# Ledger of designs, part 78: designed miniproteins, single chains, continued (4)

Each design is a single chain, and the fold is of that chain. pLDDT is the mean over its residues in the fold that is shown.

## One batch from the design tools (miniprotein)

Design m14880
Fold by ESMFold2-Fast:
Structure m14880 (fold): chain A 66 residues (1-66)
Amino acid sequence: ELDREIDLGIAEIAAAIEKNYLLKQGVPEEEVQRIADEAIRLAETKSPQEAVDHARRLAEEAVRRH
């Protein structure tokens, strides 16, 4: 349980870092928030690693679109 909580914390920190980066790149706040929310949801239902990987992929796509 504690290991799960630590992993979730890491995913949340990674999402926060990506959020700050995306906002600097001009990605809309609503889209940035959606990416963060999806990453946290994935961490809960799949794994923290998948959440981090997914968040990074979405971040790259968002920057590419904007």
Scores: mean pLDDT 70

Design m14882
Fold by ESMFold2-Fast:
Structure m14882 (fold): chain A 73 residues (1-73)
Amino acid sequence: EEEIRRTLLEAGVHPDGAELLARLYKEDPEKFKRVVRIALHARDVPEEEIEEILSLFDTDPLAVFRRVGAALA
């Protein structure tokens, strides 16, 4: 989705990463969640915060992208 890609780019995520994450969200939501969890863990984001971000996946997906982008910037 174009909105997802823009949200990640505005948060400072590299264009290739933003495109990959937007594609995974559409095509394989479970893989998207796994990739996000791994990336946030690699940035030393606490498990509690990772679970909070992922809990927004079904209710506010754009908030997930904003928070992931901010953490990875």
Scores: mean pLDDT 75

Design m14883
Fold by ESMFold2-Fast:
Structure m14883 (fold): chain A 88 residues (1-88)
Amino acid sequence: MLTRKEMIARVEKLRSDVVAALDKAIFAEKDPAKQFQLQVTRNVATSKFNDIIKGLQDPTATQEELEQNLKKAEDAYKGVLSQIKEIE
């Protein structure tokens, strides 16, 4: 079972990987409309991961709530990678 500290580290890694993937896609994109869509996706993803990390940092959070936040982060990671491919 992952500790809270390990869960936070995992989600921070997923956030970092998502931001790196979006920054790469934004830099490579030559269509201004698609570039704007990628920037919006980056802002939404960053906000969502920050909220998930805050949930994991809540000292009153139950083990079930921690596991739900980890799942939300993994689902968000997959969703962002899918969104990048759809915008490309």
Scores: mean pLDDT 85

Design m14884
Fold by ESMFold2-Fast:
Structure m14884 (fold): chain A 80 residues (1-80)
Amino acid sequence: MEEDVIEAIEEVLRSLGATDDQVEKARKAAREAFEKNPDISLDELVDTALKAAGIEVSDMERAALTVSVAMLIATRRRQR
């Protein structure tokens, strides 16, 4: 579900010390990106969320964060 992906992104951003405002901006941007392109890659969603939150990361850090989001989604789907 789209919400599970957005929640995973929120959790990863909060773990990085993102503020509530940054998390809210990231959540809105990710939701809008998903609504415009349901086939959007997880990598593109994470990049969009980070940019909306004003969080600058290297390509390597972004890739690592994308993996973290994917692992959280997999864990949540297994538990549900």
Scores: mean pLDDT 78

Design m14885
Fold by ESMFold2-Fast:
Structure m14885 (fold): chain A 70 residues (1-70)
Amino acid sequence: DIEKLRKEAEEALKRAEEAIRNGDLETARQHLERARELADKLESLGDTEGAERIRRRVQVLEAYLAELEA
C-alpha cells in the first residue's frame, strides 16, 4: 500500500529530525537510512514522485548532519 509506505517514510523523517534536535546523530542516520529504503520501495511500486520527495528530504538532512560533524 503506497499510502502506508508514504506515512512510514514521513514518520522515519520525523524520527530523524527529532534525533538531530536531541544531538543523537547516529540514530538520525539510522532513521534517514530507513526513509531511503522506504523511498526505494515506493519507486518499485510506481510512486516515483513520492520516492523523489522523500529522497530530496533525506539528502537535505544528510547534508545538515555532515555540516554538524565537521
Scores: mean pLDDT 86

Design m14886
Fold by ESMFold2-Fast:
Structure m14886 (fold): chain A 64 residues (1-64)
Amino acid sequence: SEGLERTRFLQEKRPEILAIKDPEEKEKLRREVLREAGYSEIELKAIEGDPSVSAEEMKEYVLS
């Protein structure tokens, strides 16, 4: 399934992300990897715990 392939892709990229010691570079690469895996901007904000994501946007994300 697409979910399983996405999980495998993220698992393969995780060591590269963990090897980065600079927090800003780590977050930049993590965000790029998640985008490549097919996550949307709303999903990325939700994963990052961004408080600017509204309750309405979160509902749309969950229902998508």
Scores: mean pLDDT 64

Design m14887
Fold by ESMFold2-Fast:
Structure m14887 (fold): chain A 95 residues (1-95)
Amino acid sequence: MRLVEEARELAEEVIANFREAAAASGGEIESVEVEVEYDPERGAARVRIRLRLRLGDTGLEGETEVEFEVSPDSVAALREQLAAVRAAIERARAR
């Protein structure tokens, strides 16, 4: 199902952005859980990403959860937003 594939691609971009942001702070992502469910009544895919983060040498651990819906109307806007965030992170890393 194409929309589910697009939702998985967007989830991977979100995870990549979190990995780069964590690395910039001297931290890392310890675990990632991704769930993608298609809702035929809404014509949308629901994405849930659960992340566990560790910050550098402090030993501070945090959990965050990101949820969003991917519909034909929202895919382009979501891709543009993620690409802009990725570009900003890459520039900050002097790539």
Scores: mean pLDDT 76

Design m14889
Fold by ESMFold2-Fast:
Structure m14889 (fold): chain A 59 residues (1-59)
Amino acid sequence: EELQRLIDEAVERAVTELGIPRDKAREFAERAAQLGARTPEELYELIKLAVDSEKAAAA
């Protein structure tokens, strides 16, 4: 419902802005939602943080 819509929006934004696979973005977004993220901005910030962390570990 409402939460799923916010997750979908954050995933699309992350795919477009961060250039990551949609599956990765969804995984990070779902984790962010479980941590209490309730706004598109909060979901996106947590996705970005997770992406940066994974890139730092892999780079």
Scores: mean pLDDT 78

Design m14891
Fold by ESMFold2-Fast:
Structure m14891 (fold): chain A 57 residues (1-57)
Amino acid sequence: EEEKKLKERKQRIVDRLKARGYITDEQAEVMLNTDFPKSIIDRLEELLRREEAGRAA
C-alpha cells in the first residue's frame, strides 16, 4: 500500500542521514514519527542523491 511505501522511503532517508552524521538518533526518531507528505520525501531523496554524487566525485 502507498503508506507502507512512504514509510520505507522515509526509513531509507533517515538511515542515510544518520549514516552521514547529519542527524542524531533522537532526531531520527522524531522524523520517523512525523507524517511527511510524498513531496517532502521526494525532495529529501533528491538532496541526498545530489550529496552522494558530490561526495563520490
Scores: mean pLDDT 75

Design m14892
Fold by ESMFold2-Fast:
Structure m14892 (fold): chain A 88 residues (1-88)
Amino acid sequence: SLAEAREKILADPDPRAKAVALAAELARAVEAGAEPARLAELARRAAEAAREAGEEETAEALEEAAELFERGDPERALEVLRETGLRL
């Protein structure tokens, strides 16, 4: 219903804006030398938001980077993010 759609919009910010904000947080966390678990968390959140925004290729790259951070391969994860240019 329209009431449910309105509540969803008010509760969930614009997916595009959310994806941009999470990608910026991920970039700042990388520069700050955050723990791999934190980088993986941010990458997964950014991937989810990117997917909601219809940015499928960016979402897949962010999910790959998150898995690489979790597997203890941060250098490869950063390479994937660099090659995609954090496109949203």
Scores: mean pLDDT 73

Design m14893
Fold by ESMFold2-Fast:
Structure m14893 (fold): chain A 57 residues (1-57)
Amino acid sequence: ADPETLENLFSLLDSALKKGLLTEEERKELKERLKKAKSSLEAVEILQEALRKLAKK
C-alpha cells in the first residue's frame, strides 16, 4: 500500500487502541501486516477483518 493509505490506516488503529478495541501488541502486529499488504485495498481489508474479529471479543 502507498504511504498515505498506511498513514490513514495507522490513524484508525491508534483510534481503536484509544477506544480499548485492541491491545498495543495487536496494534503493532497489524501495522506490520498493513506495511506488507500488496495494495491499498488489501490493507483496508486486513484492517477491517482484524477490527471485526476484535469487536467479537
Scores: mean pLDDT 77

Design m14894
Fold by ESMFold2-Fast:
Structure m14894 (fold): chain A 56 residues (1-56)
Amino acid sequence: AEEARKKAEEGLALAKQGDIGGGLQLIGDAYVEARRNGDEEGAKAAEEAAKELGLS
């Protein structure tokens, strides 16, 4: 859903601003919500955001 994707984007933005803990929490919440709702696109967005933080 749109909500999961937005949370993943907000989490990534927070991490880039230096709030890595808050960013990871939002990304994790987005993933859990996406999986609960069967939102494959939202789950993928959260996975990609987490991967980007692991590469930065």
Scores: mean pLDDT 77

Design m14895
Fold by ESMFold2-Fast:
Structure m14895 (fold): chain A 56 residues (1-56)
Amino acid sequence: GSALKELLEAIGRLLAAIGDVIQAELAGDEAALAEARKRLEEARKEYEKALEKVES
């Protein structure tokens, strides 16, 4: 249902955010890394919320 779709979309966003962090670290760009880490934290929260809906 909708909960599973939200979880899959959240997983996609989480993977994209992880990629952004890795790219910023490889580039040595501290400002980009800080922004990427913020996006990763937001994506992680969305993933946790979506996972809870599927498990409920």
Scores: mean pLDDT 84

Design m14896
Fold by ESMFold2-Fast:
Structure m14896 (fold): chain A 73 residues (1-73)
Amino acid sequence: SDISRRFFEEVIARAEELGASATVLEVGRLIQKDPSITVKELADRLGISQATASRAVREWHAILLEYVAELEK
C-alpha cells in the first residue's frame, strides 16, 4: 500500500510538471481509488460533462503509460 501510494504520488507529480489541469489530477485520484469507475460517474462526481471527463481520462492514461515506460529503462 505504501509503495502503491508513493508510485501514485510520483505519477501525480509528473502530471503537474506536464501542466495537467486540476480536472486531470482529480480524475487520476478517483481512478486510483476505484479502477472500475465510469466516465459518467467521474462526470457526476466532478460536476463536468462526460466529454470533458472522457478527455481527462485519456490524458491521465497517456501520462501514466509514459511514466511506466520511463521506469522500464
Scores: mean pLDDT 83

Design m14897
Fold by ESMFold2-Fast:
Structure m14897 (fold): chain A 97 residues (1-97)
Amino acid sequence: TTTFTADRGTLLAAFKDNPELVAALEKLPSDQVQVTLTPLVEGDERKWQVTLDDGQTAPLTFTLPASDVAWFVFLAHPELVLPTDRPLSLEEQVARF
């Protein structure tokens, strides 16, 4: 389980192509959102539960595939992405998560 704080504007930019997440993020009154990533055991699929908590409203919870979570974490906090022995494209880094 990993917890970090992200700017709402950064999250909106990262998930601009996901209208459900955009709508949920726009309902949060705070510009700072605490993000909690929890691994889920669901058969053979690697999935993560993402919890968004602004401290003022009920936490929002979503399930995302591991690849989407790696991209999410990279865009919000690139320092949390695992280092590599060679320069990898973002797509390669996400595929390894």
Scores: mean pLDDT 63

Design m14898
Fold by ESMFold2-Fast:
Structure m14898 (fold): chain A 66 residues (1-66)
Amino acid sequence: SLVDKLVEAAKAGDVETAEKLARELVESTPGVPEELREAIAKAIVGAAKAKDPELARRIAEGVLGL
């Protein structure tokens, strides 16, 4: 799943992959306000920089629940 790929990218600290997948997630998810898309992508990238897979998972699952 896209969430699993984001979690693995964050675990590895793969910021470039996390950014690409975060953009894909917010672009493909209906109900995400335009003003939150950039903030969500930055939050996921931040989780990858911190190598925090649990944070990345929570953000991605939250987006899918919108």
Scores: mean pLDDT 80

Design m14899
Fold by ESMFold2-Fast:
Structure m14899 (fold): chain A 64 residues (1-64)
Amino acid sequence: GAAGGAGAGAAAGGGAEGGSVTAQRSLIDKYNGALEGGAEGAERAAREAGGETAQVFAKIGSMA
């Protein structure tokens, strides 16, 4: 329900995602402290790079 859920789902998605992200960050920080450089740290860096790459690709595709 992407199109139909955009208006109503946006508020719920935003709230739910916000909560998820916040909880995830807290848990990641706690876990990272216990593991002192867990694999999650690497996954986070990869996700950040992936996000930037995806945006660059989208822009290039739009230009083409």
Scores: mean pLDDT 54

Design m14900
Fold by ESMFold2-Fast:
Structure m14900 (fold): chain A 70 residues (1-70)
Amino acid sequence: SAEIAALEKEIDDLSKEHLQEQLALNKEYLENRDNTEKASAIVDKMSALGVEHARRLLALREQIKRLRAE
């Protein structure tokens, strides 16, 4: 269905966005690795970003499951 296709595209776009955000944070980590406090803060940001991505992905997958069940 068109709605499922749109949600699958949203999942793909979300995954690409998440990868770019992770790459940016990884670069920031490497630039600040000699500063323990800054490096630790960046790792915390990476962890928070991963949790939020997982929540958004789960919500989209649940929407697809509901549409497939109808």
Scores: mean pLDDT 87

Design m14901
Fold by ESMFold2-Fast:
Structure m14901 (fold): chain A 67 residues (1-67)
Amino acid sequence: DEELKELLKRIQELLKKGQDNPEVQKLVEEALLYLGEAISTGDEKALEKAKEKIKEAEELLKKLEEE
């Protein structure tokens, strides 16, 4: 699925850029948990939660990069 590949790519970027930030790491871990649930169960709600956590991590990382 192209959407799942894109989400995984975004997670990989967050892991690379935010590896030294515990808050970013926590959000990425939560995103991976939800993404794994979505893949294993097909739960659309879990996929949406994964997207929310990825977005939160990206916003936090952007804020940190601007400081």
Scores: mean pLDDT 80

Design m14902
Fold by ESMFold2-Fast:
Structure m14902 (fold): chain A 64 residues (1-64)
Amino acid sequence: KLTEEQIEEYKKILESKDESLLLEKRKAMIELAESGDEKAKEFLEKYKSHKNKDMAEFAKRALS
């Protein structure tokens, strides 16, 4: 189960502009979606409209 600090860490990873973190970003999406935290889920909902189509598709899959 994720702590509030871990949820914020994963949010920061997703907001990172570093393209080399693609695997870490995918893991962050899965962890946030599975956390059961409402704020984490709302944050991921915004990624469904992300400019990177792979990120947007993965967020849609992670959320349902």
Scores: mean pLDDT 75

Design m14903
Fold by ESMFold2-Fast:
Structure m14903 (fold): chain A 97 residues (1-97)
Amino acid sequence: SDEEKLKEAKELFKKGLEYLSQGNFEKAIEYFKKSYELAKDVDPNLAALSLIALGIALEAQGRYEEALEAFREAIKIGEGKVKELAEAYLEQAEEKK
């Protein structure tokens, strides 16, 4: 169900943030991708947030082109403040190349 997908996506996103805070970027990337896949059809803003967080973890690994792709996709699917956040991260990431 969409409600169960949304709940699971939120839990996966939170776990991704825990791994990110620990510097475990590989696990953070895994969990943000899982969160995105569940959220993409039920909560576009959570899906966009998952892609922003994915981009941050990819940047931390020096995977700049993949991070830019994640931020660009977040801009396409995000709305309001989440879209603005994705645009800010894209601009910042482009300056670090």
Scores: mean pLDDT 90

Design m14904
Fold by ESMFold2-Fast:
Structure m14904 (fold): chain A 80 residues (1-80)
Amino acid sequence: SEGEKLIKEAENLVKEAKQLVDEAERTGDPELVDKAIETIRKAVEVMEKAKELGVILPKDIQEEFSKVAARALRIKKELE
């Protein structure tokens, strides 16, 4: 279904954001932080589309999203 595809897309975007955040934290590269934040923005958009379809996101995806988003913002502030 379309909702299932959106869930998988959200999961993939969250995983990509985590990878970018992990690399940014390791290297101190501000470009990777900016890419992570943009990927997080895309994940939010996909999650909102899923919500419009009445699809409940898996708890694990929601928890990982929150953790990755918080880390990205923290690293961005530290590199400013």
Scores: mean pLDDT 86

Design m14905
Fold by ESMFold2-Fast:
Structure m14905 (fold): chain A 65 residues (1-65)
Amino acid sequence: SISEVAVQLALMGKAVEFGVSVRVEVSGDEITVHAELDSEEQVEALRELGRELSEATGLRIRLVL
C-alpha cells in the first residue's frame, strides 16, 4: 500500500541520514526494521519515528536493533 511505501521511505531516509544500513521487511500490516545503530540517540530517534508512523498509518512497526 501507499502507507507501507511511505513508512519504508521515511525509515530508510532516517537510516541514510545517520549513515547506517537498515534492512526492512514487510509482512501483512507489520513492518520490521533491522539496524545496527551507532548510538542511543539514533536508537531513540528511530523508535520515535516508528511510533509516529505507526500512529499515522495504523501499521505495526517492529524495530530489531
Scores: mean pLDDT 78

Design m14906
Fold by ESMFold2-Fast:
Structure m14906 (fold): chain A 61 residues (1-61)
Amino acid sequence: MEEFLEKVKKDIIDVAKRLYEAGFSLEEIRNNVRDLAKRYGLDEETIEKLVEEAIKEVESL
């Protein structure tokens, strides 16, 4: 199960970076990665943690 979450986290961060490079706003990126995390069937707490981490990663570029 931990391997699955690690893969999901990497996918979400990669998507966030691609959207940022394509000119999407941070708000649009946040909404897109939250939707992606929901599709993986994660609980709300885990989704919010992944969204926050992806946004911080993008902001650190």
Scores: mean pLDDT 79

Design m14907
Fold by ESMFold2-Fast:
Structure m14907 (fold): chain A 59 residues (1-59)
Amino acid sequence: SPVDKAVEIYKKMLEALKNGDFEEAEKLERELTRIYVSITDPEEQAELLKKIDEVKKKL
């Protein structure tokens, strides 16, 4: 699903930032934004925000 793909990209973006790979992080941020704007269903948007929050809490 677009939600699961966005969560995976978000995790990769955080890893790139931890490694100091800012070019890769920017590329992943652009891809994440593209997926996010494609999600027009409020229920899917809520699911994405919940999953991102869960990732943040584990860090």
Scores: mean pLDDT 81

Design m14908
Fold by ESMFold2-Fast:
Structure m14908 (fold): chain A 80 residues (1-80)
Amino acid sequence: ERLENVRRVAEIAAQAAEDGDYGTASLAFRAAKNEAERLGLSPEIVENLQKAADAARAGDGKTASEYARKAVELIREQLA
């Protein structure tokens, strides 16, 4: 299930960002964003994943996690 995979990767990346593993988090958020774009998910989901990746790359795990949680919420709404 491709949407479920985007959600799962975003959740794992959010945890990595909270744990201070910004390298893993930024790469995982980029992967989730690229897959979201490929699947034609809403621009809001793509934008939140991009902002999460940018925050993780900047070493801001809290901001990265916040944007990731927002993207996960939007993906759950799309799955309903």
Scores: mean pLDDT 84

Design m14909
Fold by ESMFold2-Fast:
Structure m14909 (fold): chain A 99 residues (1-99)
Amino acid sequence: SVAEKEVGKVFEYNGSPIEGAKKAAEEAAINTAKALGIDTKISSVEATELPAKTETEKLFSFVVKFENGYEAIGFLLVEGNKVTVVGLIVLDANGNILG
């Protein structure tokens, strides 16, 4: 799928892991929306920390909502100053998977 091209991408961040996660989620969502020909206007970005196997790694789930009702949903792994996209799907306003 188009979203699979964002999986494995690494983003560098400054500040808190949750701020890094939100920024990476937004960039991955916008890149996938562009590739799908979807309007890239974002209404909200949410990131939620999940239980991680080690204290040096943080796992986040994310939801990026677009103004058109589409959503990008995925997972991010934070290690040091880097965020890796480990999963991503895009849903239309009816919950259908795109790509």
Scores: mean pLDDT 84

Design m14910
Fold by ESMFold2-Fast:
Structure m14910 (fold): chain A 86 residues (1-86)
Amino acid sequence: SKKEAEEILKKLEEDIEELKKYIEESDLSEEQKEKLLELLEELEKKLEEAKKKLKEAKSDEEVEEILKELLEKVGEFQKEAKKIIE
């Protein structure tokens, strides 16, 4: 449902803010921190795009597609972040 999707987006937004703080307070190099924060900014842009699409969504199928696309972007972030930390 649209309401459940909105709750997922809110939780993701909260998780991004927590992760930013964790990165800033971590023992990672300045280069690693900069790269991770850039990836998070890209993810935040995708989250904002998803929020806009969700407001315009007229069916459960559209809501599901929006969430699927956003989750794929989260997965891309996780994959790239792992490469930076390793």
Scores: mean pLDDT 85

Design m14911
Fold by ESMFold2-Fast:
Structure m14911 (fold): chain A 92 residues (1-92)
Amino acid sequence: MEEKREEIERLREQAEKETDPKKKAELLTEAAVLAGELGDYEEAIKLAKEALEADPNNAKAYAVLASVYAALGDYEKADEYLEKARELDPSL
């Protein structure tokens, strides 16, 4: 658990130093995936939303939000985010 939290902090630090908004969103999305794997859904949502602030076209960030809201039982939001992810990347 501590090791994954340390990795999330490393990814955030890398994202802070990243000048390319697309790469910044990729780093934040990876951190969001790890937070979700830890069951830290509040942190996963926060990181995925920060990724979308950097790149609103990041399909994987929307997919993370869909997965987290489904895990929380909010199937309406999960479906909305999944539709958005598929609009941006039909392979999802």
Scores: mean pLDDT 85

Design m14912
Fold by ESMFold2-Fast:
Structure m14912 (fold): chain A 81 residues (1-81)
Amino acid sequence: MSPVEVLREALELVREAKESEDPSKAAALATAANLLLVAMQIETELPPEVAKLVKEAIKAANAGKYEEAEKLLEKAIELLE
């Protein structure tokens, strides 16, 4: 999976977390997104600007700030395209 594909998959999971009415389901979806992003960062050398956005998105998602995580991931995808 390319870095852009991983970011898009993580973005979809974060969007589902944001729209979820169940806090436990939202947390599980955000955890899945964060695991994908962490794995990508271990396997792939990202441009520094993109790496910074991905790290901030992981922090936002871990804090339950799903809208912030969504915006950060959208910006990361924009910079890689």
Scores: mean pLDDT 84

Design m14913
Fold by ESMFold2-Fast:
Structure m14913 (fold): chain A 118 residues (1-118)
Amino acid sequence: MITLTESGGGTVEEGGSVRLSAKIEGDVNSVAQVAWWRQKPGEPLQHVASIDLFTGEKSYAPEVQGRFTISYDKEKKTLYLDMKNLKKEDTAVYYAEAVSLSPVGKVYRGEGVELTVV
């Protein structure tokens, strides 16, 4: 079993920067991919960024590319999302995700962390 605990949300001013963190616990050796998703008010859940833990390949949604950076600290077992040049449109609940190898493709998400850009 894998659990994710997000932190680092809150209220930030437009143009500001923030780091979201997600501690990953349990069978972390089974994790193949980590990602951030978000749900904006009145919108469906959308992909933000991901990293393949075998290749180190990163992918970003077009609307955040160049502003957000995903990283994973293997020693701390912590997933980060560094967000710069925040816009009011970045207001959302952000969810950390881990994709497992056992069973292959099993998805684990945290409860989410709220970010409000004012």
Scores: mean pLDDT 87

Design m14914
Fold by ESMFold2-Fast:
Structure m14914 (fold): chain A 61 residues (1-61)
Amino acid sequence: SEIDRVRQEIDEVVEKIRELYKKREEARKAGDEKKVAELSKQIKELSDRLHELVVEAQRLE
């Protein structure tokens, strides 16, 4: 079903965000400010995508 597809994509995006948070903490500990900025941008883009998917899931209930 459409809702099951959207829920699957939400789970995948959430897992990707978690991995990026871990990588960003590693970059902070290393003092790699450029890498922190790059990872923060990726987290923001995926967080925006997650918001879109949550809105889509609400429409499909």
Scores: mean pLDDT 87

Design m14915
Fold by ESMFold2-Fast:
Structure m14915 (fold): chain A 94 residues (1-94)
Amino acid sequence: MKEILLKLIEENEKILSELSELEKKILEKVSSVKTMEELYKLREEIGPEVSEYLHKLLEEGASLDEIQEEVLKLVAAFELQDAKIKLKEIKEKE
């Protein structure tokens, strides 16, 4: 488990090498979360804003590949913090 979480952290950090302003804002908010419950709540709260942002990009002529990259980066931000929270919980129980 611990080694899988470390690998997930590394892979998601690579995806987050170039970020839009919205992605940077989301990453900052996500990185401030300390528990899985707070992470789940944040994901639910920002869902509509993210959906509206992606829809606006599509209307402004963004390609499907560009929309997919934006989605991957947003998912990577949440997966990175999920893995970090879980890894910290494992270390605290050791």
Scores: mean pLDDT 75

Design m14916
Fold by ESMFold2-Fast:
Structure m14916 (fold): chain A 65 residues (1-65)
Amino acid sequence: SKEEVEKLIEEAEKALENGDFQKALDYLTKAIKLMKKNNITDPELIEKVRELARKIFEEAKKRRL
C-alpha cells in the first residue's frame, strides 16, 4: 500500500541519518519494489526515492571508493 511505502521511505531516511548506509539502501530497495508492484506513481514519493538513492550513492562513493 502507499502507506507501507511511506513507512519504508521514512525508515530509509532514518537509517541514512544514523550512518547505516546498507540498511538505508535495503529499505529504499523494498520501497521501490513495493511501488512497482502496486503501480504507485505518486510524484512526491518518486522524488523522495530519487533523492535518497542519490544521497546513498554519494555517501557510498565518498567513503568506500
Scores: mean pLDDT 80

